# Designed miniproteins, single chains, continued (5), part 6

Each design is a single chain, and the fold is of that chain. pLDDT is the mean over its residues in the fold that is shown.

## One batch from the design tools (miniprotein)

Design m16177
Fold by ESMFold2-Fast:
Structure m16177 (fold): chain A 84 residues (1-84)
Amino acid sequence: IEDMLSRSLSIANSIADKYKDKLTKDQMDNLVRSVHSSLFGGSLIEDKETGQLFAFGVTRHELLKAGVSRELATEIAKEAADAV
């Protein structure tokens, strides 16, 4: 569980670094938080497909709320889901 938590945070930071030039500081903070929590939550779901859908949906929803564009939020959410 602790190793899964640290892994999800590492992945969230890697995704954030990839998109750092396309996002505001507040959007970057939201990305790290939402990807970290949704990826960890998705990884706890026994059915991988359901876990991926959870990570995608939560990440995309949180980024859209933070004002990230629909296209960019969807792209980032897909990367989070693929990491489950």
Scores: mean pLDDT 83

Design m16178
Fold by ESMFold2-Fast:
Structure m16178 (fold): chain A 65 residues (1-65)
Amino acid sequence: AAEAAREAALRAAAEGHAGGATGSWGAYQFLEMGDAEAARRGGEEGLRAEPSSPGAREGYKAATA
């Protein structure tokens, strides 16, 4: 299930959501699945990839709330 969320994030990146947006998308998908730990990890990876990206920051904030 966590891998499916990561695949969805990678698909989003291929459709024009790049860098930090990929991690943010994954974080939201993990939250939808009820996996808070995976959501936090996805948010951290997105923020690490693009620290200045608003999308990466929002995903991390959502995952850690």
Scores: mean pLDDT 59

Design m16179
Fold by ESMFold2-Fast:
Structure m16179 (fold): chain A 103 residues (1-103)
Amino acid sequence: GKEEKIKEIEEKAKELLEKARKAAEEGDVEAAIEAAEKALKLAVEALKEGNIEGAIIAAEAAVEAARLAVEAARKKGDEEAALRAEIIEGLALIVLGVAKLLS
């Protein structure tokens, strides 16, 4: 049912955010970016399925994961990776805004 799908998205979003945090702490910028991208894809798929609540949860996780990736990239002086992560953050914020408008 809808509640089961929301719970599955919450669990996946939490796992991806934890992966982003660990990667950022270890200085693995690429792994942090990958986790943020996966969270953004989860949010977009939830939107496509009409799961607005799931889309909000996944998009919020994508924003936070992307911000962690930006901070990790900047700490390494990797401006290209920081820009890639900032683009993911921007896209996640757009998805979040759209999902909130539809709620």
Scores: mean pLDDT 90

Design m16180
Fold by ESMFold2-Fast:
Structure m16180 (fold): chain A 70 residues (1-70)
Amino acid sequence: DPEKQLQEKIERFIKDFELTPEQIKAIRENPFEGRIAALDAYRARHGDEAFAEKLRALAEEERKRREELE
């Protein structure tokens, strides 16, 4: 179910980047632009280094999940 998978990704993204309700709404309405805006806001709040480390950790977790799915 692509919608369920997308919803799960959005929920993880919300938790990982501490999104506001308005950012969540933007992602649901326009995932591409909403996601970019949310990532930009996270960088502004936490700095580029924290953002880069966050992306690396998420990439490792996603790779792990992909391996489990084969």
Scores: mean pLDDT 74

Design m16181
Fold by ESMFold2-Fast:
Structure m16181 (fold): chain A 65 residues (1-65)
Amino acid sequence: SEVEKLLELRKENMRILIKQGETNPQIQEDALNTADILIVRGKHLSSEMVEEMERLKKEIEEAIK
């Protein structure tokens, strides 16, 4: 669906931000908040999407340390 495609695009954008080594604390916090929103929305679509977003959030948290 279009919604699932949009969520996948948002997921990729967050992954790119982390790969680029974003160090701005406000941007990092916004990324974590975005991951939380996507996890909540993903619960209505599939458990697999929720799991992927949970892993992404953990990767962001580890990058920030």
Scores: mean pLDDT 66

Design m16182
Fold by ESMFold2-Fast:
Structure m16182 (fold): chain A 60 residues (1-60)
Amino acid sequence: GVNAEAARRAAEEGDAVGAAASAYEAHKLGDTQSAKEGARAAVEAGTDPAAAEVARRAAE
């Protein structure tokens, strides 16, 4: 979905926080697929501990 693509774009730009935020918003909207993809992108992007924690929780 759009949120997964936004998360991937943020990750490619090195914005791990933006990627995690997009994943969390997808999760809140019930878009589990986009939340999981965004969470993976955030983890790959750059492991800011706060962003990684938000992404991990969104993926659950």
Scores: mean pLDDT 68

Design m16183
Fold by ESMFold2-Fast:
Structure m16183 (fold): chain A 96 residues (1-96)
Amino acid sequence: MMKEPVFILKYKVTKDKEVLFVIELLDEKYKEPIKEILDELNIEYTEVDTGFQGVTTEEKLNELIKKLEEKLNLYYVKEKDKEDPSVTILYFYKKE
């Protein structure tokens, strides 16, 4: 029974209202779809071994989350990071 997330989005809002984000890929199938959404939103990112990282605005982050849910037919569970409560973690899952 797979209740594993397909990817994880971690983000922190800075004092200057910039958003630092990391996307950790657990299902490689989502790499190209996520990249397409990031490019579509003109979000700057760096590809890393585990997925993507970058800096964006709160407005673009909200659009990213919405497009990840709607275009990829996913839902998320939102948590705060246990080590740093200023970091928000979104675990993305397939809809049944």
Scores: mean pLDDT 83

Design m16184
Fold by ESMFold2-Fast:
Structure m16184 (fold): chain A 98 residues (1-98)
Amino acid sequence: GPVSSTSTDGTLTLTASADRIREGEELTLTAEVKVPVDDVRFLLNGRAMPERATVSKQGNTYTLTIPEARVEDSGLYQPLAVGEKNQVTAGVWVEVLP
């Protein structure tokens, strides 16, 4: 089912479309910021997302889409919301089953 996490300061909420999916299914993660930030970057297990993942922005909402998830897409997803003098993050764990 869907899973969400909120940053410690409450300004960033991350929601994954599911906490467990099967390989080949679409995975969507939505990061919503309460105040405008300079950028939001998505990390998986502390690394940049693969090229097949796309990020779109609508207002204060940033959406990461992986159209056909792979088992290697399993792990800790963290958006880094980067402001002028700070950064905040939240994290959700997603498992992609074979």
Scores: mean pLDDT 86

Design m16185
Fold by ESMFold2-Fast:
Structure m16185 (fold): chain A 66 residues (1-66)
Amino acid sequence: ATRSESWVERIDENASLGLSTRADGTTTGALVVTDDKGRPLVQVTLPPAATAEEARAALLAAYEAL
């Protein structure tokens, strides 16, 4: 399959998470925290999850742990 989907969810002014669902159904993602100039301060990448909801929950938990 050549189908994949990716999107970005904004958490706050300086934090967002990017999610990408592959054609095989697995979802990978990263949390990025930037400064006021858009420079990355923290980037967290987690193992692929079976669903987008699981990936989002894991990344939000990582953000709360910062």
Scores: mean pLDDT 77

Design m16186
Fold by ESMFold2-Fast:
Formats: sequence, structure tokens, C-alpha cells
Structure m16186 (fold): chain A 91 residues (1-91)
Amino acid sequence: SIEEKIKKLEERVRENEEVLEELKELGEEAPLGRAIGAILRTLGDIIEARQLLKELKEKGASKEEIEKVEELIRRLEELLKELLELMKTLK
């Protein structure tokens, strides 16, 4: 269902946010491979979220559902920016 797809996306966004916080706690000592993995995962989640948004609009989903997915995309894009900035601090 649409509701289940949105809930799954919310959980993925939360998991990505938790990984960013863990990487921030490690600071300059954060493993480069883990940071790269987080970037790639976040990019994949953005692609999936944008595909879901297109599906919702085509199926005539509610404004509330559309706005929720748009907010999740914004959160993922902010995560990507923070991960890329963190990468600049790693050796």
C-alpha cells in the first residue's frame, strides 16, 4: 500500500540520519569507506523517494501523503549535503 511505502521510506530516512550522527561522533576518525557507503545509500534512497513521489502524483494520492514524501526527500537531500561536507574533513 501507499501508506506502507511511505512508512518504509520514513524508516530508511531515520536509519540514514542515525548513520550520519554516528559518523559525526567519530569526527575525523570516521572510516572513509563507511562515509562513502552512507553517501551511496542516501543517493539510492533519494532516487527511490522521487520515484515514489511520481507514483503518488500519478495515482492521485492525498496532498498530505505527497507533502510527507516531499519532506522526506528534503531530509535526504540535507543528509547528502552533510555527508559530503563530512567527507571533506576525512583523510
Scores: mean pLDDT 85

Design m16187
Fold by ESMFold2-Fast:
Structure m16187 (fold): chain A 65 residues (1-65)
Amino acid sequence: SLGDQIRELLSQGLTLAEAAKRLGVSVATAARALRDMGMSDEAVALLRAGLTGEEADRLTTRALT
């Protein structure tokens, strides 16, 4: 699915904007696909702010550094 492709690109260190551009979709469409897969609104918001998947995961499970 689109969400699976975005998650794979995020796991490679790309930002949500870079993943969306690579797949030819808008950032809003990419964010919606991740939410449709069950990703939290907080994690999606961090990804939309330009964080990588690893950075977003770290911030949603631990204190901000």
Scores: mean pLDDT 75

Design m16188
Fold by ESMFold2-Fast:
Structure m16188 (fold): chain A 96 residues (1-96)
Amino acid sequence: SLKEKKKKLTEQLHKLIDEASTDEFAKDILISMLRMQSSVSELMSKRSEGEIKKLSQEISKLYDQMVEAIRNGDVETAKKLAEKIAEKLEELEKLE
């Protein structure tokens, strides 16, 4: 189900954030992955219309904000942003 998919994604992102908080290599990898996801979402936004365009733009911005939270060591903010990203991705999947 989409709800289970959202829960699993949130749990995976939270685990990666926790690992990145104490390991510089894990932090660099996570930041690189999130930047790639932001770029993918921005590309989707440029190639779509309506609600898909809007959600893709919002998701891209949330990934950028999550990168900054991780860079600043703000674990709590990064986890909240991961939850918002999972919610927006669930909304996007319902439109596909």
Scores: mean pLDDT 88

Design m16189
Fold by ESMFold2-Fast:
Structure m16189 (fold): chain A 65 residues (1-65)
Amino acid sequence: GPSDEELLEAAKAALENGGAAGAAGAWGMRQHGVSKEHLEEFLRAAEEAGDRVAAEAARRALEQA
C-alpha cells in the first residue's frame, strides 16, 4: 500500500482542490494508520491553507491515533 509520506503528500495536494477533498485526505491517512507526526504536519498545512473543514478532520483523526 502507499507509504505514510505518499498519503501525506496526496492529502496536501487534495487541499488545493477545495471543498471536502482535504478532509477526505485526512480520513484516508487515518484509515491507513499514518503516524501522529504526519497527521500533525497535515493539520499545519490545512491551518496555513485556511481550510477549516480539513483542519477539523485532521484533529479528529489525531484523537483516534
Scores: mean pLDDT 80

Design m16190
Fold by ESMFold2-Fast:
Structure m16190 (fold): chain A 85 residues (1-85)
Amino acid sequence: SAEEEARRGVEAFEGLAAALRAQAPLSTDPEAALRLARELEEAAREARRLLDAGRPEEALRLIEEAARRLEPALREVGDALAAGY
């Protein structure tokens, strides 16, 4: 269901944001990792608000749009983490 998919997306964004915050000090670009964590947290918070309001299809669309929008930043942060090791 859209509700289950949106809930999984929120949980994934929250988990990734937490991991990025934990790993930021080990990155060659900690600021990029923290910016991405904030963007993921904001998208998760808004999607959770929509789920709480009974709007799961809109929450899912928001998660999908955020995932597409944040894909370049995810690659950038991934490269910075790899370069730090």
Scores: mean pLDDT 86

Design m16191
Fold by ESMFold2-Fast:
Structure m16191 (fold): chain A 109 residues (1-109)
Amino acid sequence: MEEALEEIDKLGEKAKEALRKGNLEELKKALDELVELVEKYRDDEEVVRKGLDKVEEVLDLARELKDVEAVEIVLEALRRLLKILPDDRELILRAIALILRAIGDLIEL
């Protein structure tokens, strides 16, 4: 569990670094790996919460950079996360809120 939390942190930071460099291929790869790790540990609320936190941080950075393609990549990661979430109302509602925010960003940007 602690090892999974550390790996999610590393993948989140890799995603942010790729986004800052404009490397959308590496951004997608890092988020794909993050989603797979959350799916593997989906019964661990801390791992799921941290995964959502990191994807939210990447979405916030994509908005700041006004990178529409990056927002689309993050939205796809959020859609995949929503499908694999445990039956936890709070986590599901949080994922839905982030999806709606990303859609709003695509309209505004």
Scores: mean pLDDT 85

Design m16192
Fold by ESMFold2-Fast:
Structure m16192 (fold): chain A 72 residues (1-72)
Amino acid sequence: MEKIKAAGYSEEIYRALKETRDALEAGDDEKARELLTKVFKHSEEEAQELLANRKEVAKKLKEYLEKVEKKA
């Protein structure tokens, strides 16, 4: 979660944050894991921990994205 927040904003990163949130909310663990490991550079262990808490992580991502959209 914190590593995702620290990634900063390019359009690509913002899109990846939205895709990660959507994958976590949909229960698409494979897509969420791929985004967490390939885009946000989490380890497999970190990605598994985030997936285990998928609902909380998705909620925090949603709140983060809403705050950024208000600031942009």
Scores: mean pLDDT 71

Design m16193
Fold by ESMFold2-Fast:
Structure m16193 (fold): chain A 68 residues (1-68)
Amino acid sequence: SRKIASLTLEQALEEVRKKYNVDIVVAGSTFTVSGSDAGDVVKAGQFLKDYAAAHNLSGIKVVAVLTA
């Protein structure tokens, strides 16, 4: 997470998808993170929250969804 301030949004999404094996859907200001592993989904969501904080992004929301 220490380098996330230097990532573009697209790079951040690719890092999260690749590292945590999750799907991310962007709709407006909402990022929906979905996966079959609760731990990976939580870590992916935290990464995106850290990214949002590093970039002072307001109005964005991170939603974590477990796929059944």
Scores: mean pLDDT 75

Design m16194
Fold by ESMFold2-Fast:
Structure m16194 (fold): chain A 83 residues (1-83)
Amino acid sequence: SLLEGKLYTVEVPGLPPEEVAPLLQELAARGIDVRGVQFVRRADGTGYTARFFFATEADARAATEWLRARGYDATFLGLQPLF
């Protein structure tokens, strides 16, 4: 399948891990299904880049717009392989 082993990905640099659970609850309340989250520590040690994974492009784009409206530097990366 064209989509096998890939998920629609949204990246939020500098997002503290402790903020993720409340954001996931709010996204779920909005009907947005988050399939997973990955954290990559920033090189300067000041925090993490969070990557949110979605099964649909519509959910990923809606999450990006919602996070940006809340002041997060969210970027939609499209369909990305899971590593």
Scores: mean pLDDT 81

Design m16195
Fold by ESMFold2-Fast:
Structure m16195 (fold): chain A 78 residues (1-78)
Amino acid sequence: TEELARSLLGKTVREATELLEKAGFKVTVNGARDEDLVSGAGVSQSPDGTEVSIGLSTVDPQTGSYRGTILATRKVDP
């Protein structure tokens, strides 16, 4: 999961969303455009260990200014 999150750095929002959905994540995009770039990535797990979340920050590719976020969640199957 952390390797996947790191691999998304510098990808477009569109590419990151496609890769996350292919990996079984449910993806929510807030305030970002498809062409925006992933600038930061973080991984967390629910307190009971049943869900993993990837949070991404996104920037305008022309200015580098923060524009939005992506949240991706997936159940951990035992």
Scores: mean pLDDT 80

Design m16196
Fold by ESMFold2-Fast:
Structure m16196 (fold): chain A 117 residues (1-117)
Amino acid sequence: SMEELVEQMLEALEAEDIERAIKIAEEAAKDPSAYSDLMRLSVRYDKEGRYRLAATALLLAEAVRIINDPSEENYEYALSVVRGLLRRAREEGDEELVRLLETGIRVLEALKKKYID
């Protein structure tokens, strides 16, 4: 399920395992409804106060979009989304979410190198 992939992605990001994170994003990208489902999961987790899962679902959605529709525009959009979350996490003093999102940027950079460059 998409919920299980989000949980696996969170574990990979917390472990700073970029290769595993890419594999999870590639698996999620096989489902044509993944982007929509992950965006809905992100909103649900945010409403529940589960901010690490919410950020992970949003990051995974943008990673899926890069894999399925690789373009500079989609990469730059994904970076802007993650950077927005990172600014908010820093303002709120959520050091764990900051580290997770910094790892998320590294995942997006690796996806750019693999699918766009």
Scores: mean pLDDT 91

Design m16197
Fold by ESMFold2-Fast:
Structure m16197 (fold): chain A 90 residues (1-90)
Amino acid sequence: SYEELIEEVKKLTEEILEAIKKEDLESAEEKFKELVELLSKIDPESAKVVEDLLEKAIELYKKGEISKDELIEFVQKLTERIIEMIEKKK
């Protein structure tokens, strides 16, 4: 169900945020891939956009162009938009 999907997105987001806070980018990137794969099953177009945005954010962080707090804020805002998109499909 879309309700179960939203809860899974929230869980993955919490795990991503914890990994970023611990500076475990390998785990964060793995969880990002899981989130993109989950989204691709319901909306492949939106999944591609999310993948591109997440890759860009991680690269900016690795280059030192954004802070850890800015990366966290970006992930939180992106997840809010993902949840809104899924709710619209109910």
Scores: mean pLDDT 83

Design m16198
Fold by ESMFold2-Fast:
Structure m16198 (fold): chain A 100 residues (1-100)
Amino acid sequence: SEEERERRRKEFEERLEEERKRTLEKMEEKKEVWEAVMLEAEGGVYRISGAVYYLVGEQYLKKGDKEKAEEYYKLGEEYRKKGEELEEEGKKKLEEAKKK
């Protein structure tokens, strides 16, 4: 009957919409996980930059430029702290995304 065909089409459309909603929810979850991973990666870059600045400071100290050494040590510490902050934000965001 026409009613049976209409019912089957509606059931199919409802299942398709449910599948679409589930797919969009999983895509949003994957986006949140990716954003968390990117924050951790950015934190890693800041930590490496901090270590490099520390090494540059040591080179200035060895050459007798104490003022330049102190400037680079401060920059190294700032980058290290920023890296730690970003890694903690990324870790927290990843844990929140995985609770869904």
Scores: mean pLDDT 84

Design m16199
Fold by ESMFold2-Fast:
Structure m16199 (fold): chain A 94 residues (1-94)
Amino acid sequence: SVSDYVERGRREYRQFVQWSNQIYGMSDDQQRNFFRQIRSTMTDDQVTRFVIITYRYLNQRDPSRARRFIRIGIDVFQDNPTIVGMLQYMGQQG
């Protein structure tokens, strides 16, 4: 149902905000490992929503960290043109 869809979306959003908080404190290597783990466990749609939420979170706090997050994501997802294209687009907006 629409209600169930909205509830699942809210739960996912809360999880991604929590991960954004963790990523803010991560080194570049820790972020690469996190992206590799996400790549193995999430769909492209989930990765896209996660990146958008995390980029906005980081960009509001530290635009240089947001740019590094995007570069690390491009490196880890280099063989996925859909995710790379989205990451490049996000990097151009901030």
Scores: mean pLDDT 87

Design m16200
Fold by ESMFold2-Fast:
Structure m16200 (fold): chain A 58 residues (1-58)
Amino acid sequence: MEIRVEKSVERTASGFRATAVLYANGEKVAEKSVEARSEEEARYYAEQLGLALLKEYE
């Protein structure tokens, strides 16, 4: 089974959004996102969300 996490940071009108998406065999199976005040904070949250998704999928 192929498992992949995609992480992204998007600029919004109010700051930044961090998103992590879990794919299994090419299919999207889970997604998490949070708002952040800075790009650095958003990158940190994206990493944490990705780790959380992998942990939940175990």
Scores: mean pLDDT 81

Design m16201
Fold by ESMFold2-Fast:
Structure m16201 (fold): chain A 63 residues (1-63)
Amino acid sequence: KEEERKAQAEELLKRAAELDKKSAELYSRGMASTPEEGFQLRFQASKYAVEANELRKKAEELL
């Protein structure tokens, strides 16, 4: 039970880290793009950042 929850928390943290990386990359691309394209990229980046935060909260609840 505890070991399974710990494994699930580890997986959620790994996914959160990947989403943070994607968010940073998209935000960086948005800064280099046209205002119109940059808005879409930054919006997607913010969505990944929010999802990463939600995954970290779930992982903390499991630990």
Scores: mean pLDDT 82

Design m16202
Fold by ESMFold2-Fast:
Structure m16202 (fold): chain A 86 residues (1-86)
Amino acid sequence: MKKIVRVELTTEEPLPPDTVVKIVKALQENGVKILSVVFAAESKTKYRLVFTIDTDVPDEKIAEIVKEVLESEANITELKVEVTDA
């Protein structure tokens, strides 16, 4: 099933350059097929990510994987992860 994952985050310091790659790898290791990725840096500490995916993995598990990777990479002050059917 095709889904859209929308991520909005604010960090205390700039996000490491390879964070998006780490999210993609974590999702792929959990059986999620990545169709597209959009990365937008609104400022040095404010980011928006949009993943289009194809998976049978539950929305809750997808959100958990994304949150775990982000929280391991940076000190996050604000994080929103939304998973919707495409």
Scores: mean pLDDT 85

Design m16203
Fold by ESMFold2-Fast:
Structure m16203 (fold): chain A 100 residues (1-100)
Amino acid sequence: GAMTDAAIAELEARVSRAEALLKQAEDYFEKNKDNKEKLIETRKLFSQAAGEAVRAAVEAKKLYEETGSQRAKDIADRFRELAKRSVELIQKAKKAIENL
């Protein structure tokens, strides 16, 4: 129904924004590997992204289970991949900080 379609559209917009923001943060990380303060800030951003992605993946999965919507399932999968990439970036940032 219209309310379900609106909820899916909002989650889809949310995952697209989150993916774009993580890409910007990753590009900022790659350009600032020699700046410890910027790396610490970027690590915090990756940690926040990971937490949000995990929570949003649970929300999207619940919507899929309640509605059977393939779009909701695809959004949940995208948030899970975003969480995985964010965790990998946290480890890269930690290693970069330790090497300064």
Scores: mean pLDDT 87

Design m16204
Fold by ESMFold2-Fast:
Structure m16204 (fold): chain A 90 residues (1-90)
Amino acid sequence: MEEVEKEIEELIKKMIEELREKVEEMIRKSGGPLDEKEMMEVMIYSSEKMRETYLEISEKFKEVDPEKSEEYKELAKKYEKILEELKKKM
């Protein structure tokens, strides 16, 4: 359990860092506030990273806490649907 919790913390920290770097990159390229298209790109990237991270967390819990595994799997599915809808708008 403790080992799984550490791996989850590392996954979450990695996700947060990747999201931060993406937003900073977009702001640098825009030279100011993000426009609607740039904001959509950030939302797509964020939703994709959330989906990937929740799916990884689900797999980490599969053997130690199956109920939490299913909860994170459902969260990943939710972000998959959000991604499909966002990509349709691009």
Scores: mean pLDDT 81

Design m16205
Fold by ESMFold2-Fast:
Structure m16205 (fold): chain A 87 residues (1-87)
Amino acid sequence: SMARERQEQIEKARKEALEAIRRLQRVFVDKEEMSREELAEIYLRAGEAAITLYELEPEKVDQGVLDSGQRLIEEGRRLLEELERER
């Protein structure tokens, strides 16, 4: 069923978004020290999860989540580009 497949995708996206938020909280709230490579991965995963969640439920998920997701992806890509230039 297409409806069941969509529901499974939504549940997976919500779980991934929650995990990404918990990782961001460890960095910014708990002040856990991260490498720039680890921080870039956290930003990219959080941004991808936010965008996916918005795409699956645009009527239930605020556009602010999409905007935040896009900013997180841009920041993650910026960190990876800086790391590549330093190598």
Scores: mean pLDDT 80

Design m16206
Fold by ESMFold2-Fast:
Structure m16206 (fold): chain A 71 residues (1-71)
Amino acid sequence: MEKRKESIINQFKKLVEEDPEKVQRLVDEHFTPEEKEAIQRAIEKLKKGDKNISDEEFEAMVKLISLYLKE
């Protein structure tokens, strides 16, 4: 399942880089405080080149992609 996880990470990174305002709006409207912390940690890790994404961070990334695609 590593290929699927890498695909999701790449999609998330692309959304954060190409449409940061929409990403921030979706996070503010649809994410709990805990999920917001997970998303923030994921963004910081990816900016540092750290690929050690936790399960909670990964689930938050999947939720963001799903919300983005529904619009």
Scores: mean pLDDT 79

Design m16207
Fold by ESMFold2-Fast:
Structure m16207 (fold): chain A 62 residues (1-62)
Amino acid sequence: APTGSVEGTNAVIENANDKAAAALLRYTAEGGGTVIEEDGKLVGKGASVEAAKDAAENATKA
């Protein structure tokens, strides 16, 4: 199952599936952020810490 965490303004998703990746992209892109792959994890750069928390929660719930 996808596991989400927050590092500053970044949402970090381990073991991401297609739904988790889509949710992360949606939240961080709408917040003016970008999604990158780093060390086998998806990293979404949020506009704020709160945006990163929301992105991580939605990605893990998808």
Scores: mean pLDDT 75

Design m16208
Fold by ESMFold2-Fast:
Structure m16208 (fold): chain A 97 residues (1-97)
Amino acid sequence: SKLEEIEKIAAEVEKKLEEEAKEEVEKFRKELLEKNAKKPLTPDELYEELKKFVEELLEKGLLTEKEAKFLYGVLEAYRNISLSDEEKLEIIMEKIK
């Protein structure tokens, strides 16, 4: 049941990013590529840029607080490559509470 809740949130977020926030996503992607071309981003710098983008989408009302928390959980989980899939899932579940 908790996996079904995560899958539902993920599907809703994906749809919003593809449909409602498409222009914001495309703009962010171009700006991020430009920044990386001028100075290669470290993994920590990339994490902070992605986190700021989620905050921007939340402030614009393009994401709900729960959807933003889900994305923060995903970003945190995938920041550490040494984590198992189970440990990544636990981080995501903790953030969406």
Scores: mean pLDDT 78

Design m16209
Fold by ESMFold2-Fast:
Structure m16209 (fold): chain A 71 residues (1-71)
Amino acid sequence: MSAEDMARLREAVALVRQAGQLLASQGPTPETIAQARALFAQAKALLAGTSDAARLIAELDQAFAELVASG
């Protein structure tokens, strides 16, 4: 994996953590879910540039669905 792929992966992980913290601190409301969705969309856009994009994006979609369903 390239240094650029690793940088994108670290930034995507930070965005996912930010979305999780938002939902944990403010609870799952339509507004916070919309903000979390935007953060996940940005993370997916970063991962689209990596060598294993399809699998990583699928894992993010599953994680987001679980977070929304569990809140």
Scores: mean pLDDT 79

Design m16210
Fold by ESMFold2-Fast:
Structure m16210 (fold): chain A 117 residues (1-117)
Amino acid sequence: SARAEAALERFVSLLTPEQRDELIKLLKDEAKKVEGNVRVILEFIAEMIEYLAGKRTTATPTSIRFLVLLHTELTVEDVEEARKIMREILDKLGVSEEAKKAFDEFFDALIDYLKSR
């Protein structure tokens, strides 16, 4: 979704380099504690933040898996669980209110897409 992509790009642009590095690390750590679709969402977001921060240039198996799941098997409940985990991380990192709004817009765009599917 173009809306989700724009919101994620805005979110990443509003983070400091230190917040980006810590968020990537914490997302990968939390992904190890969960299974199934929620893990794929958290790993995908971590990889997209790496890409947007210039730390990665190629699609990964996780990015491809997320795209397939988004069009087939992802539920609103999977996305809301990932959102909850990320929100707890963002609160700990002290990210700006503008970054939190872009974060909410990204997840709202994903949920809107899933509800229209």
Scores: mean pLDDT 82

